# Ledger of designs, part 90: designed miniproteins, single chains, continued (4)

Each design is a single chain, and the fold is of that chain. pLDDT is the mean over its residues in the fold that is shown.

## One batch from the design tools (miniprotein)

Design m15119
Fold by ESMFold2-Fast:
Structure m15119 (fold): chain A 111 residues (1-111)
Amino acid sequence: MLEEIKEQNKKWREEFKATHPEKYAQVQQLLAQAKAYGTKVGEEMGKAGKSVEEAMKAVMPYASELAKQVAKILEDFPHKSLAVGEVMRVLSEALGAAVEATKKTLAELKK
């Protein structure tokens, strides 16, 4: 079930890339922006001695705006499951980067 959804979304993503290459590039740019923003927030929160949970909360408003932009780009694509998958990818990239950067920055802090 979950594996079938992943395989189907991979297929639809390749179709989207082939049929809408400019929109596909925009989605990839938003994924990169989500990761970069997550990293920046995580580093700033870690330097301030704040928790991973606080970094996740701080990243969500902008990550949600990026996810909304991805949903809009995919609005007219016939396979709506791809829009859900790419929205989740944007949120996961931002949150994952924030968690990683916060942990790394906290570990690098001297007493």
Scores: mean pLDDT 82

Design m15120
Fold by ESMFold2-Fast:
Structure m15120 (fold): chain A 90 residues (1-90)
Amino acid sequence: SEELVELVKEAMETGSEEVIKEISEITGLEEKTVRELIEWARKAGLTPEAVAKALEEYKEKGLPPEEIKKVALEYDIEEGIRLLEEGVLK
């Protein structure tokens, strides 16, 4: 979802509690869990796209919250490869 990517990007850049609440409402995760995930992703240098995809997979497949970080890391690697193939990363 385009909207989820933009919300995750803003949350990672600003730490906005209003944006964290909106992500919580969209995903069904607790605000605390969303906040901890966003802070972890920011410190780990993950792309917002990878985090958003992991959250979408959580919502669609009902993954345990602890698996979201693993899925986000897997998507971050995939996004990095895609950007290299598109010639964006050199």
Scores: mean pLDDT 79

Design m15121
Fold by ESMFold2-Fast:
Structure m15121 (fold): chain A 81 residues (1-81)
Amino acid sequence: SHMFPPFEVNALEIALAIALHYVKKDPEATAEFLERIAKRADELGLHDVAELMRKAAEYAKQGNVEEAEKYIREALDLLRA
């Protein structure tokens, strides 16, 4: 087990926390941000996290902030596990 995550994984965690804070205020910008972070998660082999981020982005684009927040939280929980 990695006791300390790589800097890139920490950056994704911070990015998701930012997304969770802003999705209610600006869902469109948050959706674009989530799509960019999801691509980086895929590059790191974190495909399950990336899928949750893309789902959050889809709901944010639809204005469904409640569902977007749920998927951002699930991605954060999975990344922190």
Scores: mean pLDDT 81

Design m15122
Fold by ESMFold2-Fast:
Structure m15122 (fold): chain A 115 residues (1-115)
Amino acid sequence: MRKELEEKRQQILEKTKALSTELGAKARAETEPVLSPGVAEFAATTASSPVAAKGNELVAELLKEMGDDVQSSIYLVGSDLNLMAGDYGYHVVSEVDPELAERMREMGKKGAEEL
């Protein structure tokens, strides 16, 4: 590994840890399971929709995982990736760990096929 890539990994992990702590605390103050303000608003506008209910549940699971794994926090950084690990999450992870980014992409495709 290049020293520059190692430094980038450390910086991203530190930033995502801080963001994960802030989001986790905020979500726990609002509701359990863990929900972000954006997810709560999304659920409120489409409360009668079964699709919205499933989407909200998936986001709650992702937010819970963020508290346990700093890597999971990267998927939410700078995107509406709350529904699935998409292109933006892939860009962030691929700069740090291209193998992890590719696995994330494969998992996203498999998840979409199973839905």
Scores: mean pLDDT 45

Design m15123
Fold by ESMFold2-Fast:
Structure m15123 (fold): chain A 86 residues (1-86)
Amino acid sequence: SMSELSRDFVRGVLYLGLAGHYKSQGYDEAARLLREIGEILLERKASDAQYEEIQRLIREADKKLDEGDVEGAVRLLEQAVEVARK
């Protein structure tokens, strides 16, 4: 529906924005993965449960970046990409 298209579009744009932010901070790998998530969500219909899991993984990755654990953040974002592809 038009309502669901608007919601999925906003979600995709949000993640592309977050990718730009992380790239500006020097987190190139995290930025690339966030961009991939955003591009997948713009092209594919995501369920609410799928989106909630992606959002949870992104919040956990952001926490890892705040702690200086870039590798841990990248691993969580790779999991979020796999959730987005389902």
Scores: mean pLDDT 78

Design m15124
Fold by ESMFold2-Fast:
Structure m15124 (fold): chain A 77 residues (1-77)
Amino acid sequence: EEDVREQIKKFEKDLEETKEYLEKNKLSDEDLKKIKQTVEGNFKLLKEAAPKSLEEELKELEKKVKEFLEFLDKLLE
């Protein structure tokens, strides 16, 4: 599924760009919580849609998602 592979790449890029943005810009706790919920929801859907051929790419993305969510949790405190 070429579309899922492209979605994984886009997701990874979006996480990197969002983290860089948040390091430079202060957002409200409400906005940070919305970002967290969106990332968690989108990643869950992506995992459900992804074929076994993309399991390595998904594992790499999952590590980046966990790091990003931990980063958001630190900003919320």
Scores: mean pLDDT 81

Design m15125
Fold by ESMFold2-Fast:
Structure m15125 (fold): chain A 71 residues (1-71)
Amino acid sequence: SAMEAKIEELVAEFRERLRREHPDLPEDRLEALVAAFEAALRQVAAEDPSALDEEAEAFLRGLLAHVRAAA
């Protein structure tokens, strides 16, 4: 579906961004963050698909800020 494709694209973008901005991040930690992001997006898509873009941006900013603070 279009929604499934969009979630996969957002997840791939987040993974690429983590690898680019935090190359020393352990792979297990990176995949845990990616899994958390995907789970959050799937929950939003199930509850309110119209909010997906806005919530995806909020989750992305929050997770990136968390990684930056931990680095």
Scores: mean pLDDT 81

Design m15126
Fold by ESMFold2-Fast:
Structure m15126 (fold): chain A 69 residues (1-69)
Amino acid sequence: MKEVEKVIAELITALKNNDEEKFKQYLEKLRKYVEEGKLTPEQVAAIDRLEKWFKEGKTTKEIIEEIKK
């Protein structure tokens, strides 16, 4: 869905800008989309990884560097 793609793009932009508050807001919105069945399995796996990294105490800067590897 176009809305999901937009939110994912906004999440990546927040990570690049080291905007932890925006990152949290978009991550929560994407989790709701997972619960509503609106995401592909690949998108669900990506969100699960982002949540895991965030729970492990990684900063937004560290998370974006992991994504770029």
Scores: mean pLDDT 77

Design m15127
Fold by ESMFold2-Fast:
Structure m15127 (fold): chain A 90 residues (1-90)
Amino acid sequence: MPSPAELLALRAAGDFAAYLAQSEALTDKTIELLKKQGERVGKEELAKKGIEYLRKSLAAERAGDFASAAKYTARAVGIAIRIIGEEIDQ
């Protein structure tokens, strides 16, 4: 006899697996982009830190630690915006 919480969990489980697969694919593409753009603007060390945060975020999501995943994603996004922004502006 499912509780409301169990029904929410069942619905989330199906969507979450697809979401994780998409998140992993986007993370891989973002890592390649960060590495390439970091090399172009001479910010390879900054790009490495962004890549590290993306990997930590994905590992946290797999572990069910969504709070840490969100924090690592925010750090990685901030680094990506800086690297890509410098490439676009110069």
Scores: mean pLDDT 67

Design m15128
Fold by ESMFold2-Fast:
Parts: C-alpha cells; structure tokens; sequence
Structure m15128 (fold): chain A 90 residues (1-90)
C-alpha cells in the first residue's frame, strides 16, 4: 500500500507539472492520470485484502475499515498536493 500510494503521488505531481506546461488535455497528462488511477485502485484493493475484506473497492471503502480509510486518506492527500502544484504553476 505505502509503495503504491507514494507512486500515485509521484505520477500525479508529474502530471500536474506537465499539465501546467502543455495543458491538462495533453495526451501524456491524460495517460499519467490514468496510470495514477489504476495504482490508486490497486492500493485500495491491497488495503482491503490486508483488512480481510473481499469484494469491490467501493464496498471496501463503505466498510469504514481503518486500513482502507487510511489508504484512501493518503491517496486524497496526494491528489490535493498535485492539484495545489497545478494551480500554483497554471
């Protein structure tokens, strides 16, 4: 989970910097965002598995399990940091 969340943060920050330089609709920016979303879903799935939960990522989030909630919080913090970088550079 930790490694995946850190990678999501790296990809989102790179996407934010590139979006400020080339525009948010640039194909490379869109691809970085898509990869970050895939890794974020993997991080949530790993956290759910560690908590002993099965089913969808959405069901795991609805469970309120502390491990899943913490992973989601860290992902949201990474998204917020990337958004702040984009706004500062735009």
Amino acid sequence: VDELVEEVGRLLEEAARLAAEKGADHPEVVELGRRAEELAREALAEAARAAGLEGSVEEALASGDPKVVEAARRILEAVARAAAVYEALE
Scores: mean pLDDT 78

Design m15129
Fold by ESMFold2-Fast:
Structure m15129 (fold): chain A 62 residues (1-62)
Amino acid sequence: SKKREQEEVALLTAANINEVGARFSEELAKRSSPELAEIYRKHAEINRKAAELNRKKAEEIK
């Protein structure tokens, strides 16, 4: 249905936003002190986990 298609697109879009956030955090980690780098790497992991969950939800709609 159109609603399911819209929900799938929204979840995939959210996953892409989370991936961009993860990459940004990884880049900040490379330029930071060890203590700050640890924080940024944890943020990247959270964003990547969110992207995986959103992609899984999109697959479950099919």
Scores: mean pLDDT 87

Design m15130
Fold by ESMFold2-Fast:
Structure m15130 (fold): chain A 76 residues (1-76)
Amino acid sequence: SLKEQAKELADGMLQQARSQLPADDPIVQELEKLYQDFLANIDSLTPEEIERKLEEMVGLLGEGMRRHNELHGLPD
């Protein structure tokens, strides 16, 4: 289902952030908060709202990875 696929994508993004970013990174903390909020509200969300929240998570992950790479002299 859409909700199951969305949960899997959200979990994958959080796992990616945790594996590549420091555990105390503000972006990881924000992604964890967004993920928990997403899971808590998923049954009341429309497909459009689900897509929007996933897009927000993608943006946060991308920004976190970019900042991490800059701090460690790695390519974007």
Scores: mean pLDDT 80

Design m15131
Fold by ESMFold2-Fast:
Structure m15131 (fold): chain A 100 residues (1-100)
Amino acid sequence: QEEEDKKIVESVKRIAERAAELANSDDPFEADVGVALLEITFAIVDISEKTLNKKALIEEYRIIAEAAERVAQTSKNPQVAKDARLIAEDAKKKAEELEK
């Protein structure tokens, strides 16, 4: 399970980083798709919460929060920045709840 957990964390990191890159695109459609991918990635982790170990879940939520926070700070699109900030806040909250 530890090897599987590491692969999932690495996949979440790759997807979140690529989604953040896309969300910072000058093309509004690409930017919207990038934010949607961040939201979908968060939703997949949330749905998988009971099947993954706690340490891997905390790491995955932190990865998503960091990627989304970066988009919120760097996006030229106000709606994309707002949506990314909400994703970052939700992901941070999930990580904090799991650390209790």
Scores: mean pLDDT 83

Design m15132
Fold by ESMFold2-Fast:
Structure m15132 (fold): chain A 74 residues (1-74)
Amino acid sequence: MKPEDLKVGDEFVAVAVAVDPATGEIVERKFIRKTLENQEQLDEIVAEAEKFADELRARGYRAAFGVSKLLPAP
């Protein structure tokens, strides 16, 4: 899911994860769950997750981040 697919009032999770390429194990994880209040909040959360991933990539880890909308149970 893309950050731009989220709308104000949507519940979402942002996850950044880093894996050691030598072992395949997760070495670091950052998890944020929020209700989207405005675009600035989303932009800040995405920027923080991206910075976290970039810092770990600079250390030689494989890092990724993603955003997913939480769907309400019917």
Scores: mean pLDDT 75

Design m15133
Fold by ESMFold2-Fast:
Structure m15133 (fold): chain A 94 residues (1-94)
Amino acid sequence: SAEEEKAIGLAALSDLQTIADLAAAGASREEIRAEVEKLRAWLEENRDKLSEELYEKLMEALDTILALIDAGASNEEIAARARELVRELNEFLL
């Protein structure tokens, strides 16, 4: 339902904000990766409740964060990009 999709989208944004906050607080790359992978798994479990467009946008956001971790980006860069992705996705959900 549209209500379920919106609820899942908002929960994902909350988790992305948590990822940004963990990075800003100096969490290890392994801890940040674990939170991203946890959110990815949860989204995969709820894929049938999401539009394809929203699911793809959420997965691409997670892939972007993982790519930064793999590239050796700083915690500040990871936090800034995660916050930008939260803003972009929030605008999409409006």
Scores: mean pLDDT 88

Design m15134
Fold by ESMFold2-Fast:
Structure m15134 (fold): chain A 80 residues (1-80)
Amino acid sequence: KIEKLVEEINEAMAKLVEALEKNDSKEILEQVKKIKELLKELGRELEPSAVEVIKKLEEVAKDKSLSAEERQKIITEVGL
């Protein structure tokens, strides 16, 4: 049960990285939403650093002023 949720989170994270590389805002938002839902299903409190990373990725996904290069830089900065 928990193992499957962790696997789905890891898969969504991998897809998020790929979507960020392709500057696919729709896919980025879909994967961020999925990760948030899966983390809620686990019933765990997130460490503040993890919450900040997810928030930063959401900001990148919806910020139309950012170039593909700037989005890639943000991915690198958050350790993905």
Scores: mean pLDDT 69

Design m15135
Fold by ESMFold2-Fast:
Structure m15135 (fold): chain A 66 residues (1-66)
Amino acid sequence: KKKEENLKLAESIVRVLRVNGLDDETAERILKEVKELIEKNPDITPAELSEAVARLVAGAPLATET
């Protein structure tokens, strides 16, 4: 399933970030927002998902066209 693969990718990215010093609370927040994004857009590409995680790590909100 595309959704399952995207969830695994998101978890892998966040796991790498946690190993590099990301706090568990921040990691959980990022995972929650990314899971919500996948629920809204199950056809999201891995590239789009990776960008979303990077934006959340930088403290930027996810936005559509604005």
Scores: mean pLDDT 72

Design m15136
Fold by ESMFold2-Fast:
Structure m15136 (fold): chain A 74 residues (1-74)
Amino acid sequence: SLTEEIRKLLDEFRKILAEIMKVGSEEQKKEAFRIASEALLEYQAAVDAGDYQTALDILREAIKKLKEILEKAK
């Protein structure tokens, strides 16, 4: 179900963000928090509207961006 997919994506999102907070530079951490904050606001709006497909797409896009930051984190 879309709800179960969203749950898995939220778990992945949290894990990647936590890793960036552990290994990232000050700049990478700030960028990650900005991306995460924007994504969570858009995600909440989509969920409140009952648009779970949009919520899923928002999480996928955020995860991609966070993975890019994690790869560059030093």
Scores: mean pLDDT 87

Design m15137
Fold by ESMFold2-Fast:
Structure m15137 (fold): chain A 75 residues (1-75)
Amino acid sequence: DELEEELKRREKELEEIARILGVPLEKVRAFYEKLLALEQQGVTVSKEEFIEYLKTELGVSEEAIKKLEEYLRKK
């Protein structure tokens, strides 16, 4: 199914993000699932709010966040 292929592609993307941020995949996946739950509840997460969540929940450095932003911008 096309949906399953998209889910697998997203899983690989989460692995790349975990590598860039220097955090375990489990933490990145939990963070992503939390964002999905918020979106399903009708909560719009802004880019600024997303960065704040990265700092607060994952304990990610500003340099790592900058690298992630550049990675996502290139896509």
Scores: mean pLDDT 74

Design m15138
Fold by ESMFold2-Fast:
Structure m15138 (fold): chain A 76 residues (1-76)
Amino acid sequence: MEVEVSEELREALERAMKLLREAKTTQGVAAATGAVLNAIGGEAEIMFGVASKEEAEARGIAGARAGAEAAEKANA
């Protein structure tokens, strides 16, 4: 089973991974890890048929961006 990833989802995941690498605090690591998991979670929803590809991808992107913003704030 294969899910085609949009450039937006890929960019959100890359941003989350960068924030995880740069995290200086426990809360920063937790927020960045959450962003990565949210980006991946969209694909899992499609694989299990619980959401449309578009809904799952949009949810994953939104979650990844929110987690990235939380990580940036926690590291400030």
Scores: mean pLDDT 65

Design m15139
Fold by ESMFold2-Fast:
Structure m15139 (fold): chain A 82 residues (1-82)
Amino acid sequence: SLRNAEAVIQLDDGRVLRVTLHNGEVSAVALDGVPVDPRDVQVHATRVLSMSDDESEVVYDVEVRFSDGTVLTGTGVLRELP
């Protein structure tokens, strides 16, 4: 289980979404370095593209849904943190 992790998502519109997990919960979300309320963003992994041998790094195709109705696709890298 991922207690602490960070996902960095390159969105197809050129923006970067960063999602931080702490103790299995979303603790922070930032869009192009600007903080966003985690309640305003839903991230869904649609397909695994690659995984490291120790499973500490996983690359996904993702769909991101915003509370305003905007839907963007992108590629996310999820990394375990200490």
Scores: mean pLDDT 82

Design m15140
Fold by ESMFold2-Fast:
Structure m15140 (fold): chain A 57 residues (1-57)
Amino acid sequence: ALEEAEKAGVEAGKKYGAQNKLGMAQDEGIRAGLKIGGYPAAMVGGSAANVAALKAM
């Protein structure tokens, strides 16, 4: 559920953050979350991706 969305977001953030592609990290995190648990999971995935991407940059 939300934990799976957070993990997916962190992975997207690490992958795209290392490439300086913050927008792609956020987009992939949101999409992964949406597939897992709808809107609430999309918000968690996007937020986790944003934080992880900024740390990877």
Scores: mean pLDDT 78

Design m15141
Fold by ESMFold2-Fast:
Structure m15141 (fold): chain A 71 residues (1-71)
Amino acid sequence: LTESQRLEAEASLYVMSATIAKKMGDKKKAIEYLKKAIEYYRKALEVASEEEKPIIQKEIEKLEEELKKLE
């Protein structure tokens, strides 16, 4: 795995954790995991190829919108 791929994988794990927390009604944990997912996608964006950047940025925007709905 490249550094970008590792960071994206970590972000994806946090997205899954946020989804589980949200389904369990744990708003605090869902917010925490979403913030971590955004953090890792932002780190991935710094080392991503030009072709990957738009895809990662779209994921960040989607997660930020979800975070706004919970906050």
Scores: mean pLDDT 84

Design m15142
Fold by ESMFold2-Fast:
Structure m15142 (fold): chain A 83 residues (1-83)
Amino acid sequence: MEEEKKEKMKLLLYQILRALGVKVEPDATIEELRNILKKIVPEEEADKIFSLVEEIVTDPDPERRRQLLAELGKLVVEIKKKL
């Protein structure tokens, strides 16, 4: 249960960093991925990404997860434009 959520969080953070053009190892820890993200985006934007990722992996509603994923995707695109 906890391990499954951890793996989903790692995959989402990895995909976000790759979308932002960052080269990261697939076996990187959640903490390593969070630290990399904080180095490339403002802290407020990083915190919002972490909050959305946590909501996506904890929400039991598939439709709400889909909406949160779409919001996360839009946020990542806007951040990439500012970099």
Scores: mean pLDDT 79

Design m15143
Fold by ESMFold2-Fast:
Structure m15143 (fold): chain A 55 residues (1-55)
Amino acid sequence: MSKEEQKILADYFEKAAKTGDLEKAMRDFYNKMIELERKRKELEKLQAEVEKLLS
């Protein structure tokens, strides 16, 4: 798990502890994780294409 993902998870847990909305925090984290994974795959594809052009 990335440092960024750890910060997001910690922030959601802290908010859940203060408000009692743990279920909402978990759903928000799930959605954010899916979004980050989608962006990461896109960046990996772009990096691979650039690497091929520079090789």
Scores: mean pLDDT 75

Design m15144
Fold by ESMFold2-Fast:
Structure m15144 (fold): chain A 75 residues (1-75)
Amino acid sequence: MMKKEKAKKKVDKILDDAERRTLDLVRQGRVKEALRVYGDALEESSKLYEDAGMKEKAEELRERSRHAYRLADEL
């Protein structure tokens, strides 16, 4: 099982990278793609938290990921 510290560090990097990419895509009018990029990052981050035994944080991110994908599909 992954250590919580390593999981947090990886998640922070994934979410920071995703935030920058999402903002760039939104500025280009590529909102649907931005939501998918953000959703992918949240899903990857949820798996890392699950591997670290942080089930509550993993589920929160998984729910946010599903919401982002739904918004993307409705555009």
Scores: mean pLDDT 85

Design m15145
Fold by ESMFold2-Fast:
Structure m15145 (fold): chain A 68 residues (1-68)
Amino acid sequence: GPAPHSDLLIAVREAFQRRQAEEGLTLAELAKRAGLSRATVSRILQGEVLPSRETLERLGRALGVDTA
C-alpha cells in the first residue's frame, strides 16, 4: 500500500492546486508560510522526495488542510 502519510500528501497537493488556480498562490508563498525552501516544496509536490509527516503537516497548516 501507499506510505502512511500519502493521504495527507494528496490533500496538500490538491489544496495547493486549488489555491493556485483560484488565488494565484505561488510555490514561494507556500514555502514561506510553511517555513520551507521553495526548492523543497517544489520537489515534494513533484514527487521527487518523500517528505516527513512533520513537513507535510507544516504544508497542510499553511494551506488550511486538516492534518489530524
Scores: mean pLDDT 78

Design m15146
Fold by ESMFold2-Fast:
Structure m15146 (fold): chain A 68 residues (1-68)
Amino acid sequence: SQQAQQQLQKLQNMSPEEQQQLDEQYRQRILETLAAAGVDPASLTEAEIQQMIEDARQAEIERLQAKI
């Protein structure tokens, strides 16, 4: 729980550069997950991919909060 609180605080206080790097990591993970599931990323719109990135970020926050 203490580790989760520290991690959540870091996520909330990221610089714009750190936030961009994290969003790129989410994008890469999403694309890899889609490919593994047999989903062609080209079949999705950029808006859908952006929503998945936002959902992944929110899920990480909720995961960390659940450990507090």
Scores: mean pLDDT 77

Design m15147
Fold by ESMFold2-Fast:
Structure m15147 (fold): chain A 78 residues (1-78)
Amino acid sequence: PERLRERAVELLKKAIEYIQKGDVEKALDWITRAGAYAALAGEDEAVKLLSEASRYLKQGKFDEAIKKLEEAIKVLEE
């Protein structure tokens, strides 16, 4: 599932970009798409981190959301 992990990482990097722009709706869409690829790859820890990131993002806690997305990227790149 190397390609699924790589695709998830690409989408999460876009999510971080959109959080930095303040576009929460698009960031959540990118996280949802990345989560689908992570789930197909069997990356349960990454999926959990993405759920936490989405929760922070919905609360307006952008720095915490980005931190969780960075943790998910690290898991997917290992």
Scores: mean pLDDT 87

Design m15148
Fold by ESMFold2-Fast:
Structure m15148 (fold): chain A 62 residues (1-62)
Amino acid sequence: MSLYEKAVELYAKVRGISKEEAEKLLNQVLNGSEVVQRAAIHDISKVSPELAELLKELIEKK
C-alpha cells in the first residue's frame, strides 16, 4: 500500500467523507500552490497530526 493510499483512507475517515471525495480533495491540495499546501497541512494538523505528517511527506515526494 502506497503513502498516497494511506493518506486518502485516513483523510476520508477523519473528514467523514467517501474515499472518492477524499482522493479528489487530496489531489487538489497536492496539485495546488505552496500557499494552498501549507494552509491544508495547518488545518489538517488541528484534526489529525498523523494525516498532516502523511500529507507533508506526499508533498515532498511529489
Scores: mean pLDDT 78

Design m15149
Fold by ESMFold2-Fast:
Structure m15149 (fold): chain A 61 residues (1-61)
Amino acid sequence: SSSQQQQRQQGLQDAQDMVQDGLDQGRRLADENPDDADKILQEYQDMADRGLATMRAQLDA
């Protein structure tokens, strides 16, 4: 059996990995599409912000 603390740490690690992967993908796409770079970066930044907000909500308890 895993404690709530261990479950949260695993969830945070997964969330961080997903956020980092998303930001990396966004940067790559922006580099390949300089005309749309700002729009691409903004979209991926919004996704990252939502992911981090969800992660922080899990730290509430």
Scores: mean pLDDT 76

Design m15150
Fold by ESMFold2-Fast:
Structure m15150 (fold): chain A 94 residues (1-94)
Amino acid sequence: DKLKEEIKKALEEAAKVIEELREKNPMEAVRKAFEITRPVLEKAIEEKGAEEVIKMLDEILPELKPTAQRIAANIITAIKLRQIGEEIDEELKK
């Protein structure tokens, strides 16, 4: 899947930025990593849905380097937390 390849490349690029900037400016490293990953993930969620994107992330996780694995794991957690938040919002609408 092309989206799966794009996600993997974005995670690897974000990991490289974190490794290069972490020592000098950790806040900027996190910000730039977000700028790299966010558009690809937003596009993937829009096209495939959050559940399918989580599956894609889980599938590529073992192929990633340690820093990229940590980024991917954190993204999976963030997507799951967003889904739980949406369920709570729907319950509150009742």
Scores: mean pLDDT 78

Design m15151
Fold by ESMFold2-Fast:
Structure m15151 (fold): chain A 57 residues (1-57)
Amino acid sequence: SEEELRRAVEGAQEGLAASGSPCTAEDAEALVKCAEASGTAAGRVAAAELRKLIEEL
């Protein structure tokens, strides 16, 4: 759902900031690109979860 995607975006932003790879993107697709560009395991996990939720919309 759109609400689940919004919450996932917020959680991903917080998780990436905590891991030392902050992404300021508010758009889910832009956040996926930023997370993938981080090169971190946390970024890859966040990008995969966001992509799954985007595809379910």
Scores: mean pLDDT 77

Design m15152
Fold by ESMFold2-Fast:
Structure m15152 (fold): chain A 90 residues (1-90)
Amino acid sequence: PRLVSSSVEGDTIYLRIEGAKSEEEALRAARELIEETTGLPASSVKLEVVSFEDGVALVAVTPLNAENGRRLAIGLTAYHLRQIGDEIQP
């Protein structure tokens, strides 16, 4: 599974994950991404699959406290900027 985009709506972060074979695989990929990008354990956030359509899962990430939310937003933004930067630099 691969993260293809993320978006923020209020205090919830939505991860669009492609290539997951199931909702559980998408949730696992989201947990691994959060741990890799923020250093936060998966238990610090609530993860929920909002939709799973056409091989793309939309996972809602709700931080359990404001500090975890700030770290999550910063980490995921930095991850996205690195991914976009790598794609622009051929």
Scores: mean pLDDT 71

Design m15153
Fold by ESMFold2-Fast:
Structure m15153 (fold): chain A 65 residues (1-65)
Amino acid sequence: MEKIEAFIDENTEEIERALAAGESPQTIKDRLLQQFVERYPKASAEELSAFSERLTRRIEELEAA
């Protein structure tokens, strides 16, 4: 989904900053999920699931770097 990829890419710097500040991956995920729902209030359950999965992968990629 194009909007999911764009949203995560736009927030990558914020994720890196939060991880550097010692925030837990779960706290970062919860915050970004809330922000995604606020931006896309009509997102389907499948889109929210896909967003959560892609966000988890991005956080794991950044932690591994």
Scores: mean pLDDT 82

Design m15154
Fold by ESMFold2-Fast:
Formats: structure tokens, sequence, C-alpha cells
Structure m15154 (fold): chain A 90 residues (1-90)
């Protein structure tokens, strides 16, 4: 289950990067919302999985590096902080 959802998150990240590169902010925000949902599902299904949380954090940081829109940057920071919080609770 985790591997399938992680693969989905990786695919969404590539779609997100493409939307940002195209300047399609509406599409980028839509994809980012889906990424948040997948991260939430992974955290709920696999609490305290350090290796999984570290991989999720890596993908979130890649999304943050790709983000140039203020709203997307703030959302990526929020998602990253949530994952860091889960890692600190391990």
Amino acid sequence: MAAEKLAELKALLEQFKAAVAAGDWEKAREIFAKMIDVVDELIRAHPRDRELLEEILKLVMEALKASTDRDLILRAIGMGLRVIGELLDI
C-alpha cells in the first residue's frame, strides 16, 4: 500500500513541476492539493515509519524548490513542517 501511494506522490510531483514550469498556476494548485491528500493518507496509514516520512519530506522539499508562487511556497512549507513534526514524534 505505501509503495503504491508513494509512487502516486512521485507522479504528482512530476506533474506539479511541469505545471509550474508552464506557468499554469491553477493546474499547479490543483495537483498540489492532491499531493497534500496523498501525504495525509500515507501519514495516517503508516505512522512512525521513519524511512517513509524521510522520503515524503524529500519529495515535499523538491516541490518547495520548484515553487515560485507565494501560495504554493507557503503550502509546501506547511506540508514539510507537518512531516517534520511526525518525524520528531518517532
Scores: mean pLDDT 81

